# Ledger of designs, part 84: designed miniproteins, single chains, continued (4)

Each design is a single chain, and the fold is of that chain. pLDDT is the mean over its residues in the fold that is shown.

## One batch from the design tools (miniprotein)

Design m14909
Fold by ESMFold2-Fast:
Order: C-alpha cells, then structure tokens, then sequence
Structure m14909 (fold): chain A 99 residues (1-99)
C-alpha cells in the first residue's frame, strides 16, 4: 500500500541519517584527537553522540512497531542493529578514555 511504501521510505531515510551521523562522529573524533583534545573533552563529546544515537535508536524502534510488511520490518531491524553497534562502540571508547 501507499502507507506501507511511505513507512519503508521513512525507515530508509532514518538509516541514511544513522550512516551520516556515524561518519560525522568518526570525523569529529579524529579531528579532536589530532588537535590534542583532553580525555575529558573527548568523553563530553562522546556523551553528546551517545544521546544522539539513542534518540535515533528510539525512532527506529518506533518505526519497527508500525511495520506491517516483511521489507519494512527487515529495514527497521537493520537500522536498529546499526544504531546498537554504533552505541556499543561509543560506550567502549568512553570506558577506555575513563580508565
């Protein structure tokens, strides 16, 4: 249906947003490290990214709850899995810097 297609397009758009934000996170952290940023500044920046990715994950979960087609469900699950992997990587880096 048109509604199912619109939902699938929204999920795909959210997936692209997660990919773009992951790229921005990696680039910004690389720039901060090259500039000699302190562990405290790096941790503060990682906490801001954690908040952003947790918000994206919540949106992906909300879209999964609305998914009625196998394609929309699979797409939403892929976005959730990616967001969860990024969150885990950020949490691991934050823990490393705090040690």
Amino acid sequence: SAADQALLEEIRRLGLEVEIQEGIWLLEMAVLRLAGASPEELIARLERYLARFRALLARARALLAQARTPEARAAAEAVIARAERVIARIEAERARLAA
Scores: mean pLDDT 92

Design m14910
Fold by ESMFold2-Fast:
Structure m14910 (fold): chain A 107 residues (1-107)
Amino acid sequence: SMEKEKLRKAVEKYLEELEKLVKEAKELKVGNQEFVDEVKIISDKVILAMKKLSTEETIEVIESALKKLKERLEELKKKKLKASDEELKELEKVLEETKKRFEEVLA
């Protein structure tokens, strides 16, 4: 129960930070298809960790995931890579699908 609560808080922090990254990308209109795909792949790795790894190992995966996504967004911002409206809509869809999948795993 304490381990499950620690995992839940780490996952909630991941989703909160991911939502902030998506919001920033949308406000700046920064991104590309590769970034959308990276968010999906990295979120899939976090879900896999939640199912197969210990709570401590899953927290490490979440921290690594957030670092990679933050570094990628900063790179896109520096390069001024302009996202299409379609790419930004897909990014938002990936965020909403990720939230639902995480809620199902924590249920």
Scores: mean pLDDT 86

Design m14911
Fold by ESMFold2-Fast:
Structure m14911 (fold): chain A 67 residues (1-67)
Amino acid sequence: MEEAIREVAERAGIPESYLRDLLEKKRAGEPLSVGEENLILAVENLPKAQPMRDGGLAGARAIAAAE
């Protein structure tokens, strides 16, 4: 989960602490926006799913999936 938080934060350009705050909100049963819920789902599924289609390296995120 820690690795997934870092990966998602890096790809989205947001701080890791923000993703951790979202997890706390979910634990507290607070409603989340669609974007916030998508970020949590990405974190939860990343370590279980296959490698991302972005090429699996930070450099690959510079190459948009809009090929």
Scores: mean pLDDT 65

Design m14912
Fold by ESMFold2-Fast:
Structure m14912 (fold): chain A 74 residues (1-74)
Amino acid sequence: MRPELLSLKTEEVGDYLVSTVVLRDGDRARVTTSVFDKKTNELLSKVTIDTPLEDVEKAAEEARKKALEEAKKK
């Protein structure tokens, strides 16, 4: 089965550009959050969480928090 794009959200958080992609694969979803430096366009962090469809919102928030924390350490 082809992965289905459920959500693509890009937001600016201070000096960072945060992109979260949610792909559906059957009864599961893969949530990937990437954090970029807005000045250099450098990828600072990337977090991927595989989760049941029911937990997508929780997984997206967790991925976003982890990716931002990792980016801030650099």
Scores: mean pLDDT 80

Design m14913
Fold by ESMFold2-Fast:
Structure m14913 (fold): chain A 60 residues (1-60)
Amino acid sequence: MPSVVQQVTDRARSLGLPEDVIQRLVSAVELASSDPSLTDEEIQSMADHLIRVAVQRQRA
């Protein structure tokens, strides 16, 4: 899933998250993207939430 995975990767890197955290976020987005009951908007919302939580945990 080039668009969603790429956007998550780029955003997480721009926020300074470590590569291991980025890899976990990408894995979660890829897993969600394999679920046909989820829309792209729902996957993006989940990814945004996970990035926000990761930033709070890693930077605070």
Scores: mean pLDDT 75

Design m14914
Fold by ESMFold2-Fast:
Structure m14914 (fold): chain A 55 residues (1-55)
Amino acid sequence: MNERIKKAGELGSQATKDLLDGNIDTAKENAKKMGELLGPEGLKNAEKGYELATS
């Protein structure tokens, strides 16, 4: 669990950096990987966050 939380945080940070750099596809992929580590609800929330950030 602790290692998954750490990896999820790293993926979330990377997704944020990718969004700031304009690498939207990479940010979306990293957000999805973070969601997979956190579970199905985390994945759905990450997808919603991505949609809001890109609209």
Scores: mean pLDDT 71

Design m14915
Fold by ESMFold2-Fast:
Order: sequence, then C-alpha cells, then structure tokens
Structure m14915 (fold): chain A 73 residues (1-73)
Amino acid sequence: APRSPAAAVEAARTGAARLQHLLRLGLLDEEQVEAGLAQLRAWAIANGASPEAADAAVAAGLREAETLSGAEL
C-alpha cells in the first residue's frame, strides 16, 4: 500500500504502462484494460492523489508503454 500521494501516482503510472503492454501482447482485452485503468485512477485518488495527478499519471504510463513498444526497448 502506498504511504503518500506521490507513491500512489507513481503506482498508477506504472500500472497503466503494464496494462497497455499486456493489451498489446494479447493477454488482456480492451474492456479489461479500461476497467483496470479506472481502478488505478480510483485507487490513486483514494490514497490521496488529486484527480488531476491520477489522470496525468495514467496518461504518462500509457505514453511510456507506446514509447517502449515503438523503440523495442
């Protein structure tokens, strides 16, 4: 469990990137990813993140997954 809003934001960012990666591997469908992203957002807010910070973290995680896939890092 995160101790701070900053830790919750980072966990949401990392989780969003993982969900997007799993979608691309065919291990999750779009509905499962959408539900997971909504849960990460709600969980971050419940742990003290602002809605704006939670939304930004999810968006950043999704962008990181795209960069990783495009660069084959």
Scores: mean pLDDT 78

Design m14916
Fold by ESMFold2-Fast:
Structure m14916 (fold): chain A 88 residues (1-88)
Amino acid sequence: SELEERLQRIKEEVDRIVERGREEAKKGTVEDLIKGALLYRVAAEVLRRQAELLKELGDEELAEEFFERAKEYEELAEELLKKAEELR
């Protein structure tokens, strides 16, 4: 279905953004940690927008999964920002 194809594209987009964030964070400088955190926040925003849409369409279980993943990336972003602050 069109919805299933859209969800697959979104998952692939999120995975690409997360991988870029992970690569930036791995470099370990203050600037790279901040870049990693910003990329994780972008991934979280994409997931939250889709979770809201899924909830409106009545797919509560899949919406909950996307909300939980968004929360995980928001928490990872905060951890990277705290690490960047400690290195200053």
Scores: mean pLDDT 86

Design m14917
Fold by ESMFold2-Fast:
Structure m14917 (fold): chain A 67 residues (1-67)
Amino acid sequence: SAADVILRVISHDTGVSLAEVEELVDRILRGEISEEEAIERLQSLGLSEETARGAVKGLKVAAELRK
């Protein structure tokens, strides 16, 4: 799925484990954190603002495809 691809890319780019990235992604997909907070958290993991913003948009699209 699109979410799985984004998750693997984040793990690869940041060096963070898949399990840790999956937990963050699940929180984003469940709407437990805002888009801006999600971008800030991804940046704290080592992503640039542009990459983090793109990832959050991709995850939102993936969430819509799961409806």
Scores: mean pLDDT 74

Design m14918
Fold by ESMFold2-Fast:
Structure m14918 (fold): chain A 82 residues (1-82)
Amino acid sequence: KEEEEKKEIELKKKIQKILEEVASKAGPSGREEFWRELLEALEKSGLLNLEIINDIRSTLGLPEVDSSLSVEEAREILLEAL
């Protein structure tokens, strides 16, 4: 259990660094398009899951979504909130 949690923490740190770097590049005016492209890139990489969606939501100042939601549904809700 702890070994999986540590792996997820490391993955979150890597994703967080990517998010920070790309957010810095996009600037305030490009932020919405940037988050949409990032979500697509994560989905294509097979990295997109509810935990990552909730991490992105936290970065954007949004509350976490219910864990009963599908990844696809949570993604759509996040895109509508942007």
Scores: mean pLDDT 69

Design m14919
Fold by ESMFold2-Fast:
Structure m14919 (fold): chain A 74 residues (1-74)
Amino acid sequence: MLTEEQLELLEETIKNLAKTDPEGFPDRLAELMRELGLTPEQARRLEAVAIQYLKDNPEAAERVRKRFEELLAE
């Protein structure tokens, strides 16, 4: 399980990825979730933080959400 400190670092990393590369963000997030063995609860927490940040950039948020949903549906 990730520590609180590691979760905080991931939250910052996710915000930066969403800001700099919205298109690549879902792929990188999915990779991190698999590599780090995140629980569904931890994954939901990080997703909520990312969504909250992306509300400030609705065009990027729309693209990220659609891509992420497609990846998770498989």
Scores: mean pLDDT 67

Design m14920
Fold by ESMFold2-Fast:
Structure m14920 (fold): chain A 65 residues (1-65)
Amino acid sequence: MLEISLVDLYDSLDKPYSSSDAIIDKLEEENISELIIYLPSGIKVKLKFDKETKELKVIEAWELK
């Protein structure tokens, strides 16, 4: 499981403006199936990556306090 801020995630990608495809490619390359992203809005989001469909699904979201 990867835990990262959204900004750091985007900064790790070669194409921030095509972020969804670049994120999917990174998750496949690193063999990551679950990640937690800290959004700039102060929300923590848990995502599951489905390798078969190549989709990211939000499974949980929390406000940081």
Scores: mean pLDDT 68

Design m14921
Fold by ESMFold2-Fast:
Structure m14921 (fold): chain A 67 residues (1-67)
Amino acid sequence: MSEEELAKLAEEYVIYAGQAIVDNDKEKAEHFLQQAQDALNLLPANHPDKASLQKRIDSLKQQLESL
């Protein structure tokens, strides 16, 4: 899988996790955030989208803990 495909996959899972949080589905949100993190971890440290995607994942994890 290319870096572009991994970044897109992480972003798609971030979107799915956000929707699951809105739906108050904690289990689905946790699953999607884990998938996003796994995809993000395969990106090199210097990838331009890595820091932004990590911040979005961290924000959603914090929101999930507040449910």
Scores: mean pLDDT 84

Design m14922
Fold by ESMFold2-Fast:
Structure m14922 (fold): chain A 80 residues (1-80)
Amino acid sequence: SVREEAVRILLGALEKALELVTDPDFRQALELDIARAPEMTPEAALEQLKRWIQAAKDLGLDEVRKIFEEARKRIEELLA
């Protein structure tokens, strides 16, 4: 249940980010993570979200960063 909810939160964030991102390389990386997300543990999902937050910061994608920060917060609340 917790794992299923964490995967759904991660997938929702990745799909929302994909709607906002136009860069082909970033979109491809998001699509690869969408494919891998169902196999992730909640802990793996949190680590992947931290990487996505950093990538969004490095590229100045403020809206994408906020999506991933909110998803991270929601998964952290599930694991608390």
Scores: mean pLDDT 87

Design m14923
Fold by ESMFold2-Fast:
Parts: C-alpha cells; sequence; structure tokens
Structure m14923 (fold): chain A 88 residues (1-88)
C-alpha cells in the first residue's frame, strides 16, 4: 500500500544520508534530510490524502535519483517541493 511505499522511500533516504555522511558530501546529505523530513511529516499528518502522499513519494524518489546522478541543484528543488507539499 501507499504507506508501505512511503516507508520504503524513507528507508532509501536514510541509506543515502549514511552514504553521503561517510563520503563527506553535505549537498547529498541535505537532499536526503529534506526527503526524510517531508515523508515523516506526511506520515504523521492524520489529514494527509492518498493523492497528496503519492505526489510527495514521487517528488522524493525523483530527488533521490537526481542526487545519485549528481544533479544536486535539481534534487534540492524537488526535495524542497516535497517538504512544502507535506507542510500544506
Amino acid sequence: GIITEAIGTALRAIGELIDAEKAGDPEKAKVAELVLEALLKALQDENMSDEKLKEIIKLSQQALDLARAGKLEEALKLAEEALKLAEE
């Protein structure tokens, strides 16, 4: 289900955060941290719709993929958009 998918994406972000910290990559670490914050806020929001959660998961996955590809500016923008959506 969608909650399981959100948890899976959060676990991926934790893995990327660990890798970024070990590599001394603060920009990749920041992308992973923003994704984690967005997913945690979304999962704790009792009024979160499935459609909104799907979009947060999609933006989060795209941000992590872009960070892995070294497209850090684009990754940060999508991670910030995911967090903004989680806070609305």
Scores: mean pLDDT 90

Design m14924
Fold by ESMFold2-Fast:
Parts: C-alpha cells; sequence; structure tokens
Structure m14924 (fold): chain A 82 residues (1-82)
C-alpha cells in the first residue's frame, strides 16, 4: 500500500536511526504494516534484519543497538495507528 509506504518513510526520516540503516528500518516497518501489525511477523523481520547486518560485518553491539532503535520506532508507528 502506498499509504503504508508513506507512513514508514515519514517515521524513518524523522527517526534517530543512522541513514545507512534507513532502508532496513523502512523494510521492517512496511513489512509489519503489511502483515496487519503481526508480532510474529515483526520478530521474523527483526531477525532477518539482524542476519543481514551480521552478514555485512556489523558488530553485535551495533546490530543490537540498531535493532532496538527499529523496535522502538515500530512501537511509535503502532501507537500512532491505534
Amino acid sequence: SSEYEEIAKKFVEESDIPKRYHFLAFDVILGYLENNLSEEALEKLLEAARELMRMHGESEETIERVIEQIRELVLKVKEELT
């Protein structure tokens, strides 16, 4: 949905997430919205994001920090929609 894409884009652009991870954050939020706010889908999306970051050589400290920032952003999106 283009509406979900605009919501995800806005939240990511206004976040404190480093710009190099904006696409990753966008993908997680969009996937969460398109899976009807499914917590199971969210956990799978976050695990996929962790694995992608790990495959690209990010440290575990950086991975957990970024994943936590994305999780916090997802909670803000959920609050705005409920």
Scores: mean pLDDT 86

Design m14925
Fold by ESMFold2-Fast:
Structure m14925 (fold): chain A 87 residues (1-87)
Amino acid sequence: MYTKKLLEKLIELTKENAKLAKEAVKKGDKVKAKVMANITLAQAEFLDEATKELKEKGLLSDEEVKEAQKVVEEAKKAAEEAKKAAE
């Protein structure tokens, strides 16, 4: 299903950008950390909105919702840490 495939891709992209934000922090690249924090936060917010909409439409299982919410939480946390490290 296209809708589920889109969610899976958003999950992958959100995880990848959260990882890049963490790597920028570890390397002391404050400019990259700030940029990746903003990108990761925006993707996490979009993933959260998409997950809520798809859940309301009955297109996601409870397990799929839990996995997406876990990714959103981890990404928001990574973005917050990267933003603090950049300041």
Scores: mean pLDDT 82

Design m14926
Fold by ESMFold2-Fast:
Structure m14926 (fold): chain A 110 residues (1-110)
Amino acid sequence: SSIDVLRKKAIEQGLSPEEIDKLVKELKNRLKQLAIELSIMKRLGAKPSLIEEELEREIEWISNTFGVPKSAIEADIRELLAKSEEEQNKLLLEVFNSAIDKAIEVNKKL
């Protein structure tokens, strides 16, 4: 993972445990933010090419900023996107089921 690569590099550079934890937290937050932004773009019907361009641009920036391989960042983002879609689908199903249950309950009282 990109986090493991970052940790190893920071340890080799002699950073303190506190500085290492700070860098790791910053990378994790950036990856999470990007995954959420891409998920929202997809839901709003953004063209696949636009989503791909944004992903490539952000991966390059993160790779340059944190000094981790683009391939490790891409793998982590893909994993986060899969989890985010499942969580969003569960939330949408819960809202839909609640609406159905309420409609059934109203009809039974008529």
Scores: mean pLDDT 78

Design m14927
Fold by ESMFold2-Fast:
Structure m14927 (fold): chain A 85 residues (1-85)
Amino acid sequence: SRREELVDELIEELKEKGLAALDVEANAEKFGVSRSTASRLIREAVKRLLEENGLEYDPSKSAREQYLEMEIEKGIELIKKAVGL
């Protein structure tokens, strides 16, 4: 569906651009949807990305917060690997 295509595009943008891909207004304009629809698409994209990385989506936390937590954990793992810790 169009919704699934937009979510897939958001996931790829998240992988490429990181946090910049989560701008509600930019996505609303880009996809030609309301801010409310853009917010739902962002939440769904982050949920799917978390699940792809073996993490569970927490409905009590914002999508932005959960995305940042995941990226911080990945960054820590990368640093540990680089410094031999």
Scores: mean pLDDT 84

Design m14928
Fold by ESMFold2-Fast:
Structure m14928 (fold): chain A 100 residues (1-100)
Amino acid sequence: FADAPAVVRVHVVFAGEHAAEAEALAAALERLLREALERGLLTAYELEVRRSADGSEVAVLVRAAAPSVEAAREVARRLEATAAPYRAKALAFSVDVVEN
């Protein structure tokens, strides 16, 4: 990831009671990331669903390495569109492109 021209980051946090929504979002993002990797829009990705120690929060975290800034922006746009229906139940929502 450090050597990629651009990295796409997704960070969506839900209250623990919305763990089912977090899992549904993670599954939708995984499908999109896999397709983007297969099409060469990504070189690598990591997706994690992380629960807080007290169970009060569930985070969906994505890091995706792209071969160009343009590819990263296209993937970020699609990830944001896929995650948009979940925004109303999210405590925190961000989709960012980091240029290296």
Scores: mean pLDDT 87

Design m14929
Fold by ESMFold2-Fast:
Structure m14929 (fold): chain A 84 residues (1-84)
Amino acid sequence: SEAVKIAGEAGAEVSEAAARGDPLETQRAIDRGIKKAREAGLSEEGAQAVVGANLQSAMEAGTPEDARKLGEKRAREAAEQVLA
């Protein structure tokens, strides 16, 4: 679905920015991701839950590249659960 795709992209951006240690870019990615996820049909609470899961993914990854990949995967999974 479009919501799952957008959540995945948002999760990738948030996780990569967080792994780089840039709080301003991380916040911008969060704000952009929440807006896009809501436009695609997720509730505000649903969009926030997806973004929160992806911040944890950034902490587990050793590099921004790995954080991006892990964040995309987990954001898609979380969005599917929220949409159920």
Scores: mean pLDDT 78

Design m14930
Fold by ESMFold2-Fast:
Structure m14930 (fold): chain A 99 residues (1-99)
Amino acid sequence: NEKEKVYRPNRELKTLLRTLGIYEDEVTFEELVEAVKKYFELLEEVLGKDRLRDPNDPNTYNLSSVPFLQKLLGRDKFKESEVEEVAKKLIEAYATEVE
């Protein structure tokens, strides 16, 4: 069960999580999904809605203003409802499952 698994972030993801107030060495999938939501809220505060959101669909993120996520997801646009996909890609790239 993916939701019950515990992951150990590497240095890159750990640095990101610390900027979001998460200092634990291990995170659950659910905690990482909530962290990703908080990260998008922080991006909206820093960049503004006009840069982060697609002007034709406010539920879609424009990733051209966020090169890190654009590279991670391999996409220029991403829907708010797909937040769990970001968490999965972060785990695949920057974390190991704890046994």
Scores: mean pLDDT 79

Design m14931
Fold by ESMFold2-Fast:
Structure m14931 (fold): chain A 82 residues (1-82)
Amino acid sequence: SLEEAIKLYKEAMRLFNQGKYDEALKLFEKAYEIFKKILGEDHPFHALYLQFKADYYHKQGKTDEAEKLRKEALELRRKLES
């Protein structure tokens, strides 16, 4: 349900802010799967998911991967605003 996805997203954000990056990513992935099934891939939550993965890779020291994901999130947001 959307309620479950929102709850998972909020829990993922809390865990990320606590430095529990791997746990946060797993919850965010679960939230994204629910949103994707209900709203499709080109929903604003997909851009949030890409941004979250970018932040996750940045915390892992994978700056090149993080930058690519940030660009993908920005491009998706531009597409959704059209």
Scores: mean pLDDT 80

Design m14932
Fold by ESMFold2-Fast:
Structure m14932 (fold): chain A 87 residues (1-87)
Amino acid sequence: SMSVEELAKKLKELGEKNKDLIPDITVEIAESEKEAEEKVEAFAKENGAKVRYVLRGNGAVVAVASSASTDPNDNPKAALVVVAPAE
């Protein structure tokens, strides 16, 4: 099964390979699902973003928050992906 560390590494590598498509993506590891939820909520509050997905599988949770723009001339969008062990 894929560990939290392996999943985060693969997501970060995918981001690096596609940095022209996702330049503002950050991948973090949290120690618990609660910490992951707190991190994406904090990111959402600070960046006018919303929690988009919380996915569970293989003993891990992946939480994603991304900013949404209402202005077509807005700055590059930010995204946070947090990986944590599933409870």
Scores: mean pLDDT 71

Design m14933
Fold by ESMFold2-Fast:
Structure m14933 (fold): chain A 84 residues (1-84)
Amino acid sequence: SLDEIIQEFEKLIKDIENKELSYGEFMEKLDEIFEKLKKADPGKYAKVKEQAGSQLSMGITAFRNKDYGIAVKSFRQALDVLKK
């Protein structure tokens, strides 16, 4: 369900904030969340990609560079689009 996907994304952001993820684990979990979203709600998936694509890209780059504060902020902005 969409609510479960939102909860998984919130957990992923929390795990980033707590520095509990390797880059590989992070990318696998992010990809799983978006594949679930694409199947469960293609319209929401399209909306997030179009309206928060830059935030997702920025978050991924920040995480790779170990800038966890910017990563968390960027992904929370993407999550806000998903919740709306």
Scores: mean pLDDT 86

Design m14934
Fold by ESMFold2-Fast:
Structure m14934 (fold): chain A 63 residues (1-63)
Amino acid sequence: MKPEVQEAQKLYIEAKKKGITIEDIAKALGVSPERARALLAYLIAKGDVEKVKEIIQKAESLK
């Protein structure tokens, strides 16, 4: 697995440990939970660490 993909995946796992849910991410993005799941999976799969980090930080701020 590419290092960037592993880093993006790790960020999401750590966010889940902090109690961040897909619903929190959906609220941060202004989309449905289903769309948030699809977008997050896509960003993690392509190794977009910065975008995954941005989304998680925004979700944490709204919680």
Scores: mean pLDDT 81

Design m14935
Fold by ESMFold2-Fast:
Parts: structure tokens; sequence; C-alpha cells
Structure m14935 (fold): chain A 75 residues (1-75)
């Protein structure tokens, strides 16, 4: 759980720094997939949810918590 939250926080940071960079998105998907054990398709859903929340102005900590819950629900 803690390791998953840390990986998601790192993914959120990369997406915030380079929101339109496909390489940053790909790295975020890989981090979430590896930390959670989710398939790449499921990790993509989590990353897309994070991107949508960040664009809506939701704070980083709330995005991390929501993404971690979504990842756990998909297991």
Amino acid sequence: MEQLREAIREAVRMLKENPDDPEAREKAVELVSEASGLSRDQAELVVNAMRTALKAGIDEDSVVEAAARIAEALK
C-alpha cells in the first residue's frame, strides 16, 4: 500500500511537470503497473484518471489517494 502510494506520487509529479509528454505518460503507466501488479490497460485507466483530476485543479495529495483507491479496486 505505501509503496503503491509512493509510485503513484512519482507518476503524478511526472505528469504535472510534463502533462503533454507521451514519454512521461508511458513512464507513469509503467510505474503504476509495476507497483500495483495491474495490467498495462488497467494502469492506463488509473493514469488517465490522474491526468483528468490534475487538469481539473484537484490537489496532488487528493489525486494520489484517489488513484491508489482505484488501483486497489482493480486488483
Scores: mean pLDDT 80

Design m14936
Fold by ESMFold2-Fast:
Structure m14936 (fold): chain A 67 residues (1-67)
Amino acid sequence: MEERAKAAEEAAREVLGDVEVKVTIDPSGHGLRLEAEVTPEQREALARIGGASSDIEKLKEVAEELK
């Protein structure tokens, strides 16, 4: 859980830059929720990162694609 949260936060920061991103556990308990005050395109990128947060390897792949 902690490793996934850190990976998701780092991925979001690398893609979006100096944007305040809040990482929380999804209410379902089966993933991470990423929230930030961003553009629609950046919000879509955050959704992809959040959706991949259950798998650290997938998270890294998505972050590299979005850079």
Scores: mean pLDDT 68

Design m14937
Fold by ESMFold2-Fast:
Structure m14937 (fold): chain A 90 residues (1-90)
Amino acid sequence: LTPEEAAILSVAAIMRVLADIQAVELGEITPEQAVADVKATLDWLYERVAPVDKELAIETLRRIATFAERQGYDDIAAVAREKLEELEKE
């Protein structure tokens, strides 16, 4: 994975999480389905982007946690914060 690809993937992860939140707001998916998709998205970001650009991965996780908290999706925010804490300890 190149640094440029890592940047594109990070933006894609943010957009996917925002889309999941919007889908819940519109009644298209359940909150539980959104949490599951977010977990998969953040696991993918952690495994693929963090080894290439740790700072970018940290920034991306912080953005996701902040957006989720502002929308009242505490479960999604908690998933992002958990990944952020793991990455910061490395």
Scores: mean pLDDT 80

Design m14938
Fold by ESMFold2-Fast:
Structure m14938 (fold): chain A 76 residues (1-76)
Amino acid sequence: SLEEKIAEFRKLLKEMEEIVNSDLPVDEQLKKLAEVTKKMLEILDTLSPEERDAVWDELWPEYMEILKKFNEKIEK
């Protein structure tokens, strides 16, 4: 169901956040983020356009905050 897909996607966002907040070298973080991103894309591929919009409406702010943190980290 959509609720289960949102919950799965949120778990992947939490994995991304943990990777970004880790003390791992940037190269290792990029490899782990690529694996998580692949799983996220697999979930999105199972959804209709309307369901994808619902997932992103719910989770977009959390996703963008994680990306912002990662960008700040790699610029320093």
Scores: mean pLDDT 82

Design m14939
Fold by ESMFold2-Fast:
Structure m14939 (fold): chain A 92 residues (1-92)
Amino acid sequence: MEEELRKRALETARENAEALMALSEEELRRLRAEVEARLAELRAQPETERTALLRRQAEAALRAIEAALAGDGEGALEILEETALWHVDHAL
């Protein structure tokens, strides 16, 4: 059932948000730099459905990391949940 895929996506998003909030500020800044480098690499590639999807993932990850750096765990969770659900709806 699609409902089970959505449930697992939300559970994974929650686990990822908790993991981000457990990182130190220095670890979060390092992760942000890695995601920014990955996003720049993806933006240099021709736009296909695959690269557009990966750019969307990287942009959402960057926003979630920025929320975590601001101490906004709820904002980080919301961003990750929205991204996870978007993937369930568009990967089929």
Scores: mean pLDDT 81

Design m14940
Fold by ESMFold2-Fast:
Structure m14940 (fold): chain A 77 residues (1-77)
Amino acid sequence: MLSLAELRARLEALLAELRALANDPNATEQQVFDVMAEIQRVLAELSRVASPEELQRLLAEAQAVLDEVGAAMKKKR
């Protein structure tokens, strides 16, 4: 089982990877979707171990990155 610290580090790494893919003109839509699916999996695990306050902060941070990536993908088209 992953600790809270390991799950947080993994989420941060996945969010950074998602941002990099959104700004990469050679990235495929499938690569973006695969990273998003892994982010959802990590967030589900975090919901089981994080405090409500920490989970709320992590969800807000993840949502901000997802909104940024969504906007970037729309403009890339």
Scores: mean pLDDT 78

Design m14941
Fold by ESMFold2-Fast:
Structure m14941 (fold): chain A 78 residues (1-78)
Amino acid sequence: MRAEEVLKRGEEVLKRGEELAKKYGPTEKLQEAIRLARNGIEAAKEARTLGSDVNLEGAEKLVKQAEELVREAEKEAE
């Protein structure tokens, strides 16, 4: 299911963000990425439960924003 794919992506981004924060310290970008990933995971869970396309679109947007911030933080740390 699409919502399960968004959930998986959100969990992967959350894990990566937490690993980077543990290794390099909790920067504002990493804190925001972790927040967005957690919000995206919750929105995806709600979308799966309610069958809401609006919630799914919101979850995808939050996860994509988290992925971008984690990518930027990785570039800045290296």
Scores: mean pLDDT 80

Design m14942
Fold by ESMFold2-Fast:
Structure m14942 (fold): chain A 81 residues (1-81)
Amino acid sequence: SEAQREHIRELLKEKGIEPSEEQFELSREIAARLLAATLLALEGRPRSELDAVAEELLAADYEELTALSERESALLIAWVR
């Protein structure tokens, strides 16, 4: 959603990063992968499902991507760099 995009842009700006459109899309993909990994761990599901779950989250534009914790946000920013 637009709200998810705005949230990720704000996180990158806090780190002093001015993302291009392609860098921003990469940030969304990383956020989806972080959320997918967390969900799989909580449900005891295998990591082989990571890519499929991440793609589903990106396609469905889940609100959970806008609810990143400070820790998850820091990991996302570190991953983009």
Scores: mean pLDDT 62

Design m14943
Fold by ESMFold2-Fast:
Structure m14943 (fold): chain A 89 residues (1-89)
Amino acid sequence: VRELLERAAELLAKAAEAAKDEDAQLAATMALMAASIALHLPGDPREKARFVLRQAEKALEAAKKAGDEEAAKLLEEAIELAREAERRA
């Protein structure tokens, strides 16, 4: 679970860097913050993975609205890792 969230965080960081739209970049950064919280703060692993998943899905919607295909692709990969982390937790 931890390794999946760490890889998701790396992809969220890349998505924030790749994002050309300010709203998509902010949303990806917020999702990265959620992943950092999930990795460092105590709590239920499933709830943490679900929190990261929800924030990443919001970032994906922002990237899609902006037409930012590069950020959207990275966010889709991060979402799959967060979803797998929720399933394994």
Scores: mean pLDDT 82

